# Designs tried in a protein design run: designed miniproteins, single chains, continued (5). Part 4

Each design is a single chain, and the fold is of that chain. pLDDT is the mean over its residues in the fold that is shown.

## One batch from the design tools (miniprotein)

Design m16106
Fold by ESMFold2-Fast:
Structure m16106 (fold): chain A 98 residues (1-98)
Amino acid sequence: MLDEIIEVIKKTLEEKGLTQENIDVAKEWLKEHEGDTVEMLELIYLSLKNTVELGGSKSAIQTLIAAMKLVAEKLKDLSLLSPEVKEIVNAINELLKK
């Protein structure tokens, strides 16, 4: 599953990228969800995993990628994340580098 999620993230970012709308929707969603940064990243990962498994829209996947990026930027130590979440955060950061 993890490799499949990473492949979907890669294809989504290569084909669609992230729009300002995806970022704005992610910011609004994050305002409604209060919690520790690690807990938020784990919840976003579960949402992303479920969206991929259910064949959710590219727009939904883009919004979840944007949310994960925004929350991960607040975290100083990625070692606090589960190995799966850390791998996805690293993949997103590499793909969005430009």
Scores: mean pLDDT 77

Design m16107
Fold by ESMFold2-Fast:
Structure m16107 (fold): chain A 92 residues (1-92)
Amino acid sequence: EREKIIAEIEKLVPEVLKEMEANLGKPAKLPEEVLEKLLEKQVELAREKAPEALEVFERHLAANPDLSAEEKLLLAQAYLAAQARLELKRKE
């Protein structure tokens, strides 16, 4: 069911964020307008390929309106990566 997919994505997101934070350091050098454009493209990709991850991500944004553009982009990437990992596990 959709709710089980959402729960698994939410469970994986903290692990993905931890890995991304360890590997990326501070990408805070990019201008805010560039970060927002990248976020827009990630949301469009998620709408097509990962609608369950997009739903969870949008709920998180609604609950946390004070998130920076950098935090929003990192979260969007983490949600997409979490859904990709979940789909790989299901395939195997």
Scores: mean pLDDT 72

Design m16108
Fold by ESMFold2-Fast:
Structure m16108 (fold): chain A 62 residues (1-62)
Amino acid sequence: MKKKIDSEIDFALYLIQAHLAEKAGDYDTALEIYRQGLEKLKDDPENVALLEERIAEIEKKK
């Protein structure tokens, strides 16, 4: 129960932090944040798939 709520909060925080890095042009930092999110949220396949998509998009843009 609590761990699921915490993982959703963590997911949102990782998205916010990575988005701020992208806005600053720090794609390396954004990629690092998304990869940390993947490790922490690996129990949630839906979140994992979304983070993997974000990483691929940034890697192509970089």
Scores: mean pLDDT 73

Design m16109
Fold by ESMFold2-Fast:
Structure m16109 (fold): chain A 100 residues (1-100)
Amino acid sequence: SEEEKEALEKAKKVIETILNNPDLPKEKFDELEKELVENVAKLNEEELEELIKYFNELFKKKAAEIEKNSEHLQEDTNKLTANALNIIGAIEEGLFKRKK
């Protein structure tokens, strides 16, 4: 449906925003995680698989960028990992609320 397509695009944008902006305030991260949960809950099985694939590809890209360009490799890697775990948690919560 149109709602599901919009939810997928919003979920992708939230993931991209979190991974590209590791230094956002906690309040903004909490808002983004909540938005991700709500959008994941609207996805069908195929859209969820696409979202997970998108997340994995973007995570690998960000990890490679940090390895190549970071002057603070350990700190940046730790931030990326923490944000990735929060994304996974939000996806799992959204799955619990998911329309079947």
Scores: mean pLDDT 84

Design m16110
Fold by ESMFold2-Fast:
Structure m16110 (fold): chain A 101 residues (1-101)
Amino acid sequence: SAPPVLEGTLSREEAAALHAAGENVTRAWLLAQVDALEARVRAEVTDPALRDALLEVLRRARELAENNGDAEATAAALAGLLAVQRDIDEGSDAAARAFLA
């Protein structure tokens, strides 16, 4: 099966609504997105330096999702996932570098 991908961008308000849906539901969804993007990075990204940068963003997004206690952590995890998706699609690490700054 093709890994799921994020569509569009999520605002802080949308991230808060997702968090309000339930901590376990939000965390499970975020972790599923991390796993899907990690698989996609490993399959599609051939440059080792680019791959390492994207995997570091996903590692931080996973930590934010696992320790998700509030809407801010949810928003930060989502921002990381969107940055990785963009960088895969563009063949760059620009969004990952901005996220890690």
Scores: mean pLDDT 74

Design m16111
Fold by ESMFold2-Fast:
Structure m16111 (fold): chain A 99 residues (1-99)
Amino acid sequence: PRPAVFFPVSALIELLEMVLNKASEEELEAFIDEISERYGVPREYVENLLRLLQGLYEQDPETVKRLLEQLEEGKKKGYTWAALTVDESGFTLYLKKEE
């Protein structure tokens, strides 16, 4: 498995909101392009993260809601970057601040 990739917390929150709102595939494709351009992250990484979040939502929507709550709380505490890994037991969220 590849090492966890850090994304802006705000980008992760926006991706989670799109997943929770059941955005269409066309809306998701346009949003991947927008997030990639706006945050300067490779499109492939944004797409892979979105697909990971969609898979998590299909398994347990409550897990995705908890992830969004943890990211919002992290943002309030000044965390600017987050990385996510998913396995059979759920998710692990890694948060860091810009120094």
Scores: mean pLDDT 78

Design m16112
Fold by ESMFold2-Fast:
Structure m16112 (fold): chain A 71 residues (1-71)
Amino acid sequence: KAEEILRKTREEAIELEAEGGMKAMYYVSLGIESEDKEKYREKAREVIREYDEKAREVLEKGKEEARRVEE
C-alpha cells in the first residue's frame, strides 16, 4: 500500500515543519527580551533549516519506500 506510506510520510514532514516553526518562534521570542537579538534570530533560522532538511529526508525516504512496495 504505497499510498498509505506516502500519506504517513507527508504527515511526518508536516509535523516536522510545524515543530521547527514553533521552535523558531520560541527563539525569536527569547531574542525580544535579550541583549543579543541577532544570536536568537540565527538560532531560529538554523532550526527552520534543520527541520526543513529533516522533512525533505522523510519525504524522500517515504517515496523510495513506496516505490519498493510497488516493485
Scores: mean pLDDT 80

Design m16113
Fold by ESMFold2-Fast:
Structure m16113 (fold): chain A 71 residues (1-71)
Amino acid sequence: NADAQIAQHEADIAASRKKLFEAGKKLAETIFNGSPEEYKKAAEEFRKLYQQTKADIAAHTAAMNALRAAK
């Protein structure tokens, strides 16, 4: 049971990282092909997503640690 829950948290972390990677690609594209305004907007969106992803990873890591401690 706990191992299955840990695997789910790992999958959720991987999904969050993938979302952040795609946002990073969009930001990189605006550096080369976008206007300064497009870059600023993409950078703000990336920053917000980065903070959210960091919080999500921390929450999932804490949950996994709690599951391991309960074993």
Scores: mean pLDDT 83

Design m16114
Fold by ESMFold2-Fast:
Structure m16114 (fold): chain A 69 residues (1-69)
Amino acid sequence: MLTPEERERVLAALQATYDSWLARTTDPELAQRIRELYERAVEALKAGDWDRFAELVVEMSRLIAEAEA
């Protein structure tokens, strides 16, 4: 299980990644889908559900990769 300090570091990294990507996108529907995944990932991380968090981060990364292809 992650410590509270490790969770805060992971959350900060996730927020930085999301903010960086959001600044570069012009697709509002894709931005909304990524935002929903981001919000669910933050919820899972705060709940201590690391497996769910990892699944949501992978899906978010996959959508970003598909948009850049």
Scores: mean pLDDT 77

Design m16115
Fold by ESMFold2-Fast:
Structure m16115 (fold): chain A 90 residues (1-90)
Amino acid sequence: SAAVETFKRAMGLVLQGVKAWLEGRYEEAERYFAEALAEITDPEARKILEELIRKVKEALEALKAGDLETAAKYAEQALALGEQLKALAE
């Protein structure tokens, strides 16, 4: 239960980062992503979250560039990493 609650908090912070980025608040977005990483102390879970945040950032940059196909590809990769992180917490 504690690991699942930590996962939920970390993912909530990632979503706050995405919202901040979409609103043009890039420095605030980076702070939310850093806070999400700080929630997770398990090395395996932290590595998955680091990769997830990297894919999220790549998706957002592609979206900003108007490359919707590349944005969708990175978003799908981020979702797969999120499922792996959730399974590890359960």
Scores: mean pLDDT 88

Design m16116
Fold by ESMFold2-Fast:
Structure m16116 (fold): chain A 75 residues (1-75)
Amino acid sequence: SGLELLKKKVEEIKERLFEAAEKVDEEEFEALVEEAKKWLEELKPKLPQPLYEELRKEIEEAIREARKILEEKKK
């Protein structure tokens, strides 16, 4: 289903963000953040608002958590 595909995409984005953070690859991390933001902008007109907000919050939360890891790993 479409919802399952969206959920898989969110999981892939989260995995890549955390991997980049653990590797302290700041350039890759910021590139992934921009990619995620573009994906969300493309989805905004295509999804019911509650579903869009749920996906957006999950992505934003993952970015926030992964950024903390990145900053901690940078010493």
Scores: mean pLDDT 85

Design m16117
Fold by ESMFold2-Fast:
Structure m16117 (fold): chain A 116 residues (1-116)
Amino acid sequence: HMALPLEPDRVEEVDGVEVRFYDNGAPKELSDAALEAAREAARKYKDEVERITVTLNADGSVTVGVVAKSKEAAEKAMDTIAELLRERAGLRVVSKILTERADGRYVAAVTLEPVP
């Protein structure tokens, strides 16, 4: 069992959107693809999305979290990242979660795994 790092390996601000990245020692090719997918989603949905978190898990799965001002923006940003990872890194979506926070923000999360 591996714990996530307390702090992200990389934090970037892309058009006012905070992008947090946890690589957990993943291959550079996967790391680069995931980070660029998050950057593209941040640029596209910058007016509604506040944060994107990408975690490359030790088992080869990828977890993406999006915090947005609206449910639609959270889902669209998450789906954009998932589609880019499917196309560029050969990952498939295995779970999706959407939750409303007490502060009125929406959190969408998706977990992707390598295609066998």
Scores: mean pLDDT 81

Design m16118
Fold by ESMFold2-Fast:
Structure m16118 (fold): chain A 76 residues (1-76)
Amino acid sequence: GVAFSSTASIEDLKKLLDILFEQLELSLDSSPEAVTKSLQKAKDDINEYAVKTGDTAKKEELLQYFNEKLQELLEK
């Protein structure tokens, strides 16, 4: 799972997502079920981050970035 710090900048959080998606891309062919679980976990972690911080703007930006990366991953 990805753990987002409440003190991290939006840029740092996007970099964490970049690292996650690079790791998931390497695992797509060998462990697609594990990739699906990791994607759901990351989305849950973003939602938990939003609950902890109350920052709806950062939540929206992170979810948009996550969805863009998800589309890239699925399209290859």
Scores: mean pLDDT 76

Design m16119
Fold by ESMFold2-Fast:
Structure m16119 (fold): chain A 99 residues (1-99)
Amino acid sequence: SHMEKFREEAIKKLIEKLGLSREKAEKIIDELSSVLDEDVIKLAIEALTSDDLDKQAEYVKEILKKSGMDAVVLLIKLMDEVGVDPNRITAIAIIAIGR
């Protein structure tokens, strides 16, 4: 199904880009899916996997516009859990939320 294909692509991207185990990648997708619609989950995966700080901040800002602050708080928590540098998370939050 479309939903199963989306889930598998998202899991694969988290494994390939972040070096996560399948179990950890599945947990992240399940946490996102409990709160966010599919279009916003796509933005969250891009925010988690992008190497471009400005692009990460743009994705977080779009998530804020579409799903509000609770979605951004969840995303920041997941960034920390997947090992994104705390200084980078702070920079992303300032750029996305601080204006």
Scores: mean pLDDT 85

Design m16120
Fold by ESMFold2-Fast:
Structure m16120 (fold): chain A 61 residues (1-61)
Amino acid sequence: MAPSVEQVRETMAGWIERARADPSEVPHILAQARELLAGETDPEIRAVLEEGIRELERIGA
């Protein structure tokens, strides 16, 4: 069953908070986010993942 947009937003928010607390986790979190994006066809969920990935990249820089 495909995850809801709300579930993906909650997951991404949790990942961003974790990355802000410990930026060393960014490469691992990015790998997970990119795997989800690669298998996702819903354009709204893709947009949430892409925005979150950009924020994670910014935190890890």
Scores: mean pLDDT 81

Design m16121
Fold by ESMFold2-Fast:
Structure m16121 (fold): chain A 74 residues (1-74)
Amino acid sequence: MTLDIYGLRLTLSDGSIGYLAVAVDAADALGTNIVASVSSSNPVLNLNYAGKTLTVDLSSLAENSVRKVGTLVV
């Protein structure tokens, strides 16, 4: 299975920055089935799925943007 990893950078209500990474099955034509997620105040996130870990760096994302940041083969 191939997972597309999307990253999101957002500004929280207290003015701090939050980061979210979500894994979606690349065969899901709707892109709505999130199979794993991780959130942090750190832009470098470790996403764990099916015994595998993918490290993603979201520091380059624009504020309040969502972008594909990686791919995980499971």
Scores: mean pLDDT 77

Design m16122
Fold by ESMFold2-Fast:
Parts: sequence; structure tokens; C-alpha cells
Structure m16122 (fold): chain A 87 residues (1-87)
Amino acid sequence: MSTREKVFEVLEEMIERMEEKAETEEERQNVRSLRGLLQLAKQEEASVEQVLAMVEAQRDEFKAQGQEEFAELLEEAIERIKEIMEE
């Protein structure tokens, strides 16, 4: 499995966990938007570094909105992605 494939697998798992935790329509819309961005990143052959920057920006946005659980899930994904990049 390529580094990119491992990174996208981590992000897909995170999005599934976020979908399970989403209770409001606003939270569900935010998860759908993130899924759309991930799909575009796959289609555009975005680098792992570009994907990491996108996820970090989204984490900061969730923190600003007070969505602490979603921000924590993104932080877990960011840490895992950095570990994969160092393999």
C-alpha cells in the first residue's frame, strides 16, 4: 500500500467516526463537506503534504466552532498521517 493510500485510509476511518458522532444537521453537513474535499483530493492527485495542510486547516476550523470532539478526531488523524510520512 502506498503512503498516499494509507493516509486516505486513515482519513476515511476518521470521517466514518465523525458521521457516527454527528447529531445535528450542521454537523452532518460539515462531515459531508469534508468527505467531498477528500474525494476531490483523490481525483486531483493531491500530495500527502497538501492533504495534511487541508486536514490541519479543518481541525482549526472545528476548534473555532467549538466542535471539540471533531477537532480531536482530526488531531488523531494528523498524528497518524505524520507517523505514516516518517515510515
Scores: mean pLDDT 80

Design m16123
Fold by ESMFold2-Fast:
Structure m16123 (fold): chain A 66 residues (1-66)
Amino acid sequence: AKVVVTATGTAQAFSMSGEVVEPGETLVVDGEVVRVEERDGLKTIYLSNGEIIVYDPAHTEVRVLP
C-alpha cells in the first residue's frame, strides 16, 4: 500500500523521517498503516516498514492507496 500526503495550507508542515512537505507538495510513502494516533490537533501514522508520518489534518490531505 502507499500513503499519499498533500500539503494544502500556506503555513503547515509535516515530517516523515526528517522530511518536510511544503504547501502544494505531495509525498508518497510505501508501507502498510499499523497505527494512527491523534494528539493536540496533530495526527501520527505508523507504517509497518518503520516510517512515521506526522501531519496537521486541517492543512493536509492524506490518502491510502492499494
Scores: mean pLDDT 70

Design m16124
Fold by ESMFold2-Fast:
Structure m16124 (fold): chain A 96 residues (1-96)
Amino acid sequence: SPEVEALLAAVEEQLRALLAAGGGEISLDQLIELAESLGFTSTVDPETGKVILSSILKGTAEKINELLASGKPLSAAEAEELLEILRKDLEEIAAK
């Protein structure tokens, strides 16, 4: 889908810009902002204060929540993995 490819290209450019600005790492706060820009809903666990994200992009949401639970910034390799998972979610939605 041209729309899927355009969205993936935009997200890839955003991830590359964040990695460049962060010295090769993306902060968890920047990851949350990126996810919210993609229409993800954020909630805060009142017991832990941790952000939990939800979306129709289920595979991407699960991966982001795993990364948030780690408490570590994203490496370039993790950003690439996230982009691949996002592609699969978008292709599945486009097929429905």
Scores: mean pLDDT 80

Design m16125
Fold by ESMFold2-Fast:
Structure m16125 (fold): chain A 77 residues (1-77)
Amino acid sequence: SERDKLIEQLEKTVEYLKKQAAESKDPELKALLEETAKKLEAIIAQGKAGMPVEEVKAQYYALQEEFAARYQALLAA
């Protein structure tokens, strides 16, 4: 189903973020990656609990925008 495919994609993204966090030598980037993975796990849990697919996607896109802004700020520091 669309939900199952979306959840599978998001779970792969969580694993990628956790791997990047484990490999990061920058404590601030590590913290950002770990926090983003936890927030995405919360979105996945809501999706599995029956949150509409459109709302799951909206929350994921909002999280991507937040990550991009925070990552840009870290690079500018």
Scores: mean pLDDT 89

Design m16126
Fold by ESMFold2-Fast:
Structure m16126 (fold): chain A 75 residues (1-75)
Amino acid sequence: VSEEEFEAEVRLALAQIEVAITLKYKDKSTVEDLERALKVAREALEIARRVGLPQSDIDILEEDIKTLEELLKEK
């Protein structure tokens, strides 16, 4: 595993945790919480695409980003 691949995997894992917590507590999440989760997820997605992480992981992040964007529109 390259350093770049490892950094991408760590970024993805941290984004998945942030998104999971935000979505689990979506009814209590503030606009700031949703915006932070979106920023972290989008940054992780960009790096994952550049490094070529598995498409299945990328697809899950893309769906989570879409869900966060819809929730943000409702706030």
Scores: mean pLDDT 82

Design m16127
Fold by ESMFold2-Fast:
Structure m16127 (fold): chain A 63 residues (1-63)
Amino acid sequence: SAAEEKLQQAEKLIDLAEQYVKEGKFKESIVLLGEAMRLVRESDISQEQKAALFERVREILLK
C-alpha cells in the first residue's frame, strides 16, 4: 500500500540519518530526519507505528 511504501522510505531515511550521525554529519542527519517525519505525517500510519518512529528519531538525536 502507499502507506507501507512511505513507511518503508521513512525507515530508510532514518537508517541513513543514524549513519550520518556516526560520521559526524549532524546537519545532513537532521535534514533526513525531517524528511522522514514528513513522510510519516503524510502516511495513514497507526499511532503505534508513529510513536515507534518518533522514539527512534529521539534516540538518534540523543546520541
Scores: mean pLDDT 79

Design m16128
Fold by ESMFold2-Fast:
Structure m16128 (fold): chain A 65 residues (1-65)
Amino acid sequence: GEAEELARQIIELIRNGASDEELQELIKQMMEKFGLNPGEIYRLMRSVGASEAEAILAVMLATKL
């Protein structure tokens, strides 16, 4: 679905060395658009192939919002 596609884009950006600020903005958009909490972000990121470290990074950035 659309949430999984956005999560895959976030993984690609992490792997390409995007800044925490850029990642945080996309994570914020994903949370606002789909009503996701940090725990749901972790599960979504992992479901689309993120490593544990990548998913934890996304949760940490989400928690700062």
Scores: mean pLDDT 86

Design m16129
Fold by ESMFold2-Fast:
Structure m16129 (fold): chain A 68 residues (1-68)
Amino acid sequence: EIAELILKLAPELSRELAEELAKEAEKIAKNTSDGYEALEKITELLKSKGLSEELARKIAVEVLKEIG
């Protein structure tokens, strides 16, 4: 599950925030035809919630890999 993946990589986040981020990331992945654009949008989403760029990018890669 994407929310559990986010919490594993960023355990400082609340479960509610991780679930919200999981839903938004899945929506971005489904509505973005370009994988690079999806990666950048998810990375910016995570950064907007206080994650570092390095951690946000790492999570975005793993999330996109999980969604397929």
Scores: mean pLDDT 82

Design m16130
Fold by ESMFold2-Fast:
Structure m16130 (fold): chain A 94 residues (1-94)
Amino acid sequence: DPAKLEQLKKEAAELKAQLDARLDEEEANASTPVERDVLEQLRKHTEEAWKNLKTIEELEQFIEGLRGQLDLFDERQERRKRAEQIKQLKELLN
């Protein structure tokens, strides 16, 4: 179905743009070279996968992967927010 393929390509492109923006944010918050390398490898793998997407099945798997990764980044962001709150409380109590 050409219409389904076009719709999935549009959805994948939108999610990829969201992941790219989130990777930029995560890279800005990375405190070690190891963290930066992991994020760079994830960006590379996503770009390579994007270039090779040809079928509806591949697009659906790619979209699922992107959504899963974005969810993991959201959880990591919440963890960092909580860590900062704990740090502020410790500074206040000293």
Scores: mean pLDDT 82

Design m16131
Fold by ESMFold2-Fast:
Structure m16131 (fold): chain A 89 residues (1-89)
Amino acid sequence: EELSRATMLSLAAREIAEKVAKEAGLDIKVTAFGREISVEYKGKRGSAVADPNLPLGEGIIKALEEAMRKAGVPDEVIEKTVEELRRLL
């Protein structure tokens, strides 16, 4: 089912984002519900919804990138996270 696939892909995206942030010495919290992704960094929260007109993996990657950017995560960490996800999703 598409919802189950969205959940699995968003959980993988969360794991990679939190890993990349930790390697950069940052604490972020990623929460995912279906196609919605939220990121919290230093008390600031950003959220985005995956575009249903895009392939599921691409939509989730773009939603995570947008959420991280809105939360004020450094661009270098966002770029590294996107690179790792594009390799896997």
Scores: mean pLDDT 81

Design m16132
Fold by ESMFold2-Fast:
Structure m16132 (fold): chain A 93 residues (1-93)
Amino acid sequence: MSFSEKQQREQRYILFLRALHTILGISEEALERLAQLLQAHLDSPDDVQVAALRALLEELGWAPADIERALGLFRAALAGAEALEAEVARLRA
């Protein structure tokens, strides 16, 4: 991954975590835990990152519907900032 691609990925993770806090109202402690997980998987394939995120949310006792919303936001973030904005708008409707 290039330096530019790494910066773009890190920025998308920040946008994802902010969207997750805003839409699902998760605690600051949960956000910190998620940020640490995503940072540890920064160089992992997208499917591995999605699987790791699902496993953590299940461990935290999240409802299946909220897990699917979070994973939808995460997949959108991986696709890009515009895709994430569209998913946030969809969830607010």
Scores: mean pLDDT 77

Design m16133
Fold by ESMFold2-Fast:
Structure m16133 (fold): chain A 68 residues (1-68)
Amino acid sequence: MEEIKKELQKLADEYNKLAETYRSLADKYRELGEKYGPEYFVLAAKYEGLANRYDLLANSYKKKIELL
């Protein structure tokens, strides 16, 4: 049981880190969109979506730990 909790915590931590990385990329591409063109806003939206997905995955694994 403890080993499973550790693996789920590692996954939650990794997905949180990915969410932060993709949010940072979304912010950078939004700035590029304002300066260089609307195609960068499309990339910003894509990375924001990925960040939100990884946040949901991280929260899902955190909840699984709480139920074990």
Scores: mean pLDDT 84

Design m16134
Fold by ESMFold2-Fast:
Structure m16134 (fold): chain A 56 residues (1-56)
Amino acid sequence: SDEEAARAYEGGYQLGVASPSMTPEQAAQMGRLMGGGGEVGEAAARGGKDGAIDAG
């Protein structure tokens, strides 16, 4: 659902921001794994990547 995807993105974003040792690609992979794949996992991956970029 759109709500689940939005929550997944937010969670991924916070993970990316809080993980300064991760590259954006690593944060995206971690977000995808935690989101369980599919649209939710991809939303978390986008969040993780964006968070890591914004924190760097």
Scores: mean pLDDT 83

Design m16135
Fold by ESMFold2-Fast:
Structure m16135 (fold): chain A 82 residues (1-82)
Amino acid sequence: DLEEKRKKGQERLPEVLERNRRLLELALRYGLDPGGLGRLAAEDTRRPLSDEEIEELARRLAAETPPLSEEEREGYREELAE
């Protein structure tokens, strides 16, 4: 807990991976690009977003973004399933 930069990076890595998994799940639900959703989520906060806030961003992005192709969605589903 005392090595600030390295510890901060290590602590944030599990949080980032969990966040990415949630973003992939939401992106697939709404037919969105997870990179675009992740960018919006990063811009909107100086704190961790709640699941409700991330879902609101997903809905907003879905209104403005064309849906993913079936091939793209299948690739992301395989990544989530691992």
Scores: mean pLDDT 60

Design m16136
Fold by ESMFold2-Fast:
Parts: sequence; structure tokens; C-alpha cells
Structure m16136 (fold): chain A 87 residues (1-87)
Amino acid sequence: MELTAEDIEAARKAAMQAMKDLGEEVSPEAATSIARAAVAGVLSGDREKAYELATEQMIRHGLSEEAADAAGKAATDVVLEAARRHQ
């Protein structure tokens, strides 16, 4: 399974877009952490862990649970979709 830098950037953009839709702005550091956590979880074959890790990174950066959940899910869904295309 091969994930490109483009796929990781798409995950970062999805997380940032979900936060913007909720009226919040994601820092580049937070977006990178979320995307990398999602990638690590998906590559391990554990979707629940990927979603959980991405969400925890947002909460660690002081975001609400609702915003963190939306951004984490968006990033994880993008990574999973990319992984399916590369199989």
C-alpha cells in the first residue's frame, strides 16, 4: 500500500476545511500531526485507532471535542480513500 505526499496533504486540507466549517482555524502543526496520525493508524490496519489518534491530536491543541471529531474523521476518511485507490 502506497500513500503519496499528495494524499497526506489532502488529509491535512480536509481537517482544516472541517475546522473552518465549524468556525475554527487549524494550525499547520496541528494539521500535520492529524494527517500523520491518520496515516499511521490506517497503515496499521486499525481504522478506529486512526480516527482516535487524529481526534486526540486536535483536542491536545485545545480544540473542542466536536471540532476535533469532525476534523479527525475528515482526515481519516481521506487517508482511507487514498489507501483503497492504491491497493
Scores: mean pLDDT 71

Design m16137
Fold by ESMFold2-Fast:
Structure m16137 (fold): chain A 79 residues (1-79)
Amino acid sequence: SERERLLREIAEKARAVFAEQAAKAPEEHVVEWARRTAAFLRSITDPEDRELAIAALRGMAEGLPPEAAAILREAIAEV
């Protein structure tokens, strides 16, 4: 569907932009963001939205400091 295509495009663009910004941010801010994002991921009840979020966050985790990446990967494993 058009909605699914647009959400995928948004997720891909957000992933790329976020990875660049996260590399420039203080590690403590990135870890704090990861904790908030993990809580948000756990609150997603729609399976399709959760799947899209997992795909985007898995990509983002590759560019993050180890502590922040671990927080996101743990949340992904739980949902």
Scores: mean pLDDT 76

Design m16138
Fold by ESMFold2-Fast:
Structure m16138 (fold): chain A 85 residues (1-85)
Amino acid sequence: SPAREAALKGVAKGLQKAVAEGLMTDEQATEVGLLVAKAVADATTAEEALAAAKAGLDAAVEAGLITPEAADIILDAVKEELAKL
């Protein structure tokens, strides 16, 4: 769906920014990216895609894969891409 594609683009952009700022490694970015991609797989609306991306990022924080700061950067990038729909 367009919402899923926008969310995945936002995730990729946010992960690149977090890696560039030293907040995570490329390996962590790959793992988090796969987790969030799985979470948004069934999203058909921007609201569903945003909620699913947030849930995936919250799960990554709880698992100790990323910090809340890195999750916020990624979620902001997702919001920006969804706002273009």
Scores: mean pLDDT 86

Design m16139
Fold by ESMFold2-Fast:
Structure m16139 (fold): chain A 87 residues (1-87)
Amino acid sequence: SAAAIAESRAKVKELQKLLAENRARADAFLAEVRSKYTLTPEQVEELEALLNQRVQLESLIQMGDTSAQPALAAVEAQIEAFLAAVG
């Protein structure tokens, strides 16, 4: 139906906004970590991959997908472990 299509489009726009906001926070966090620690290119790629996963999972949770919460907790634990290893 036209109403279902409009609802789907509205949800896509909301997800895109949340992804952009969470991406901006992730980019700021990466900049802070890079200012505090000397990272190898491989370590930067690893942290960027973890932050990309966090951005996606946070955005899904903010859209109401609570099933993503355990995966988000796991990614956050991996980021903490990464910071402990490079610090």
Scores: mean pLDDT 89

Design m16140
Fold by ESMFold2-Fast:
Structure m16140 (fold): chain A 73 residues (1-73)
Amino acid sequence: MEEQLEKAREAALAAPDYDAAKRTLLSGLSQIPGFDEEGLQKVLDTFDAARAAGLSLEQAVEKAYEVARELLK
């Protein structure tokens, strides 16, 4: 699980823009059996909220990653 989360985070951070990062997070996290649609939506909502608040792509990915880690515990 942690290896898959790290992969998703690294791939999202390497994305060229916010939309690509969000798509990468969705694709990576949806492959983890512990994530249902509600959990995935919370992660994506966190990313969107960070973007709307004017945070950088890196900060938005980090906030989404923290929510993802909490949901998998």
Scores: mean pLDDT 80

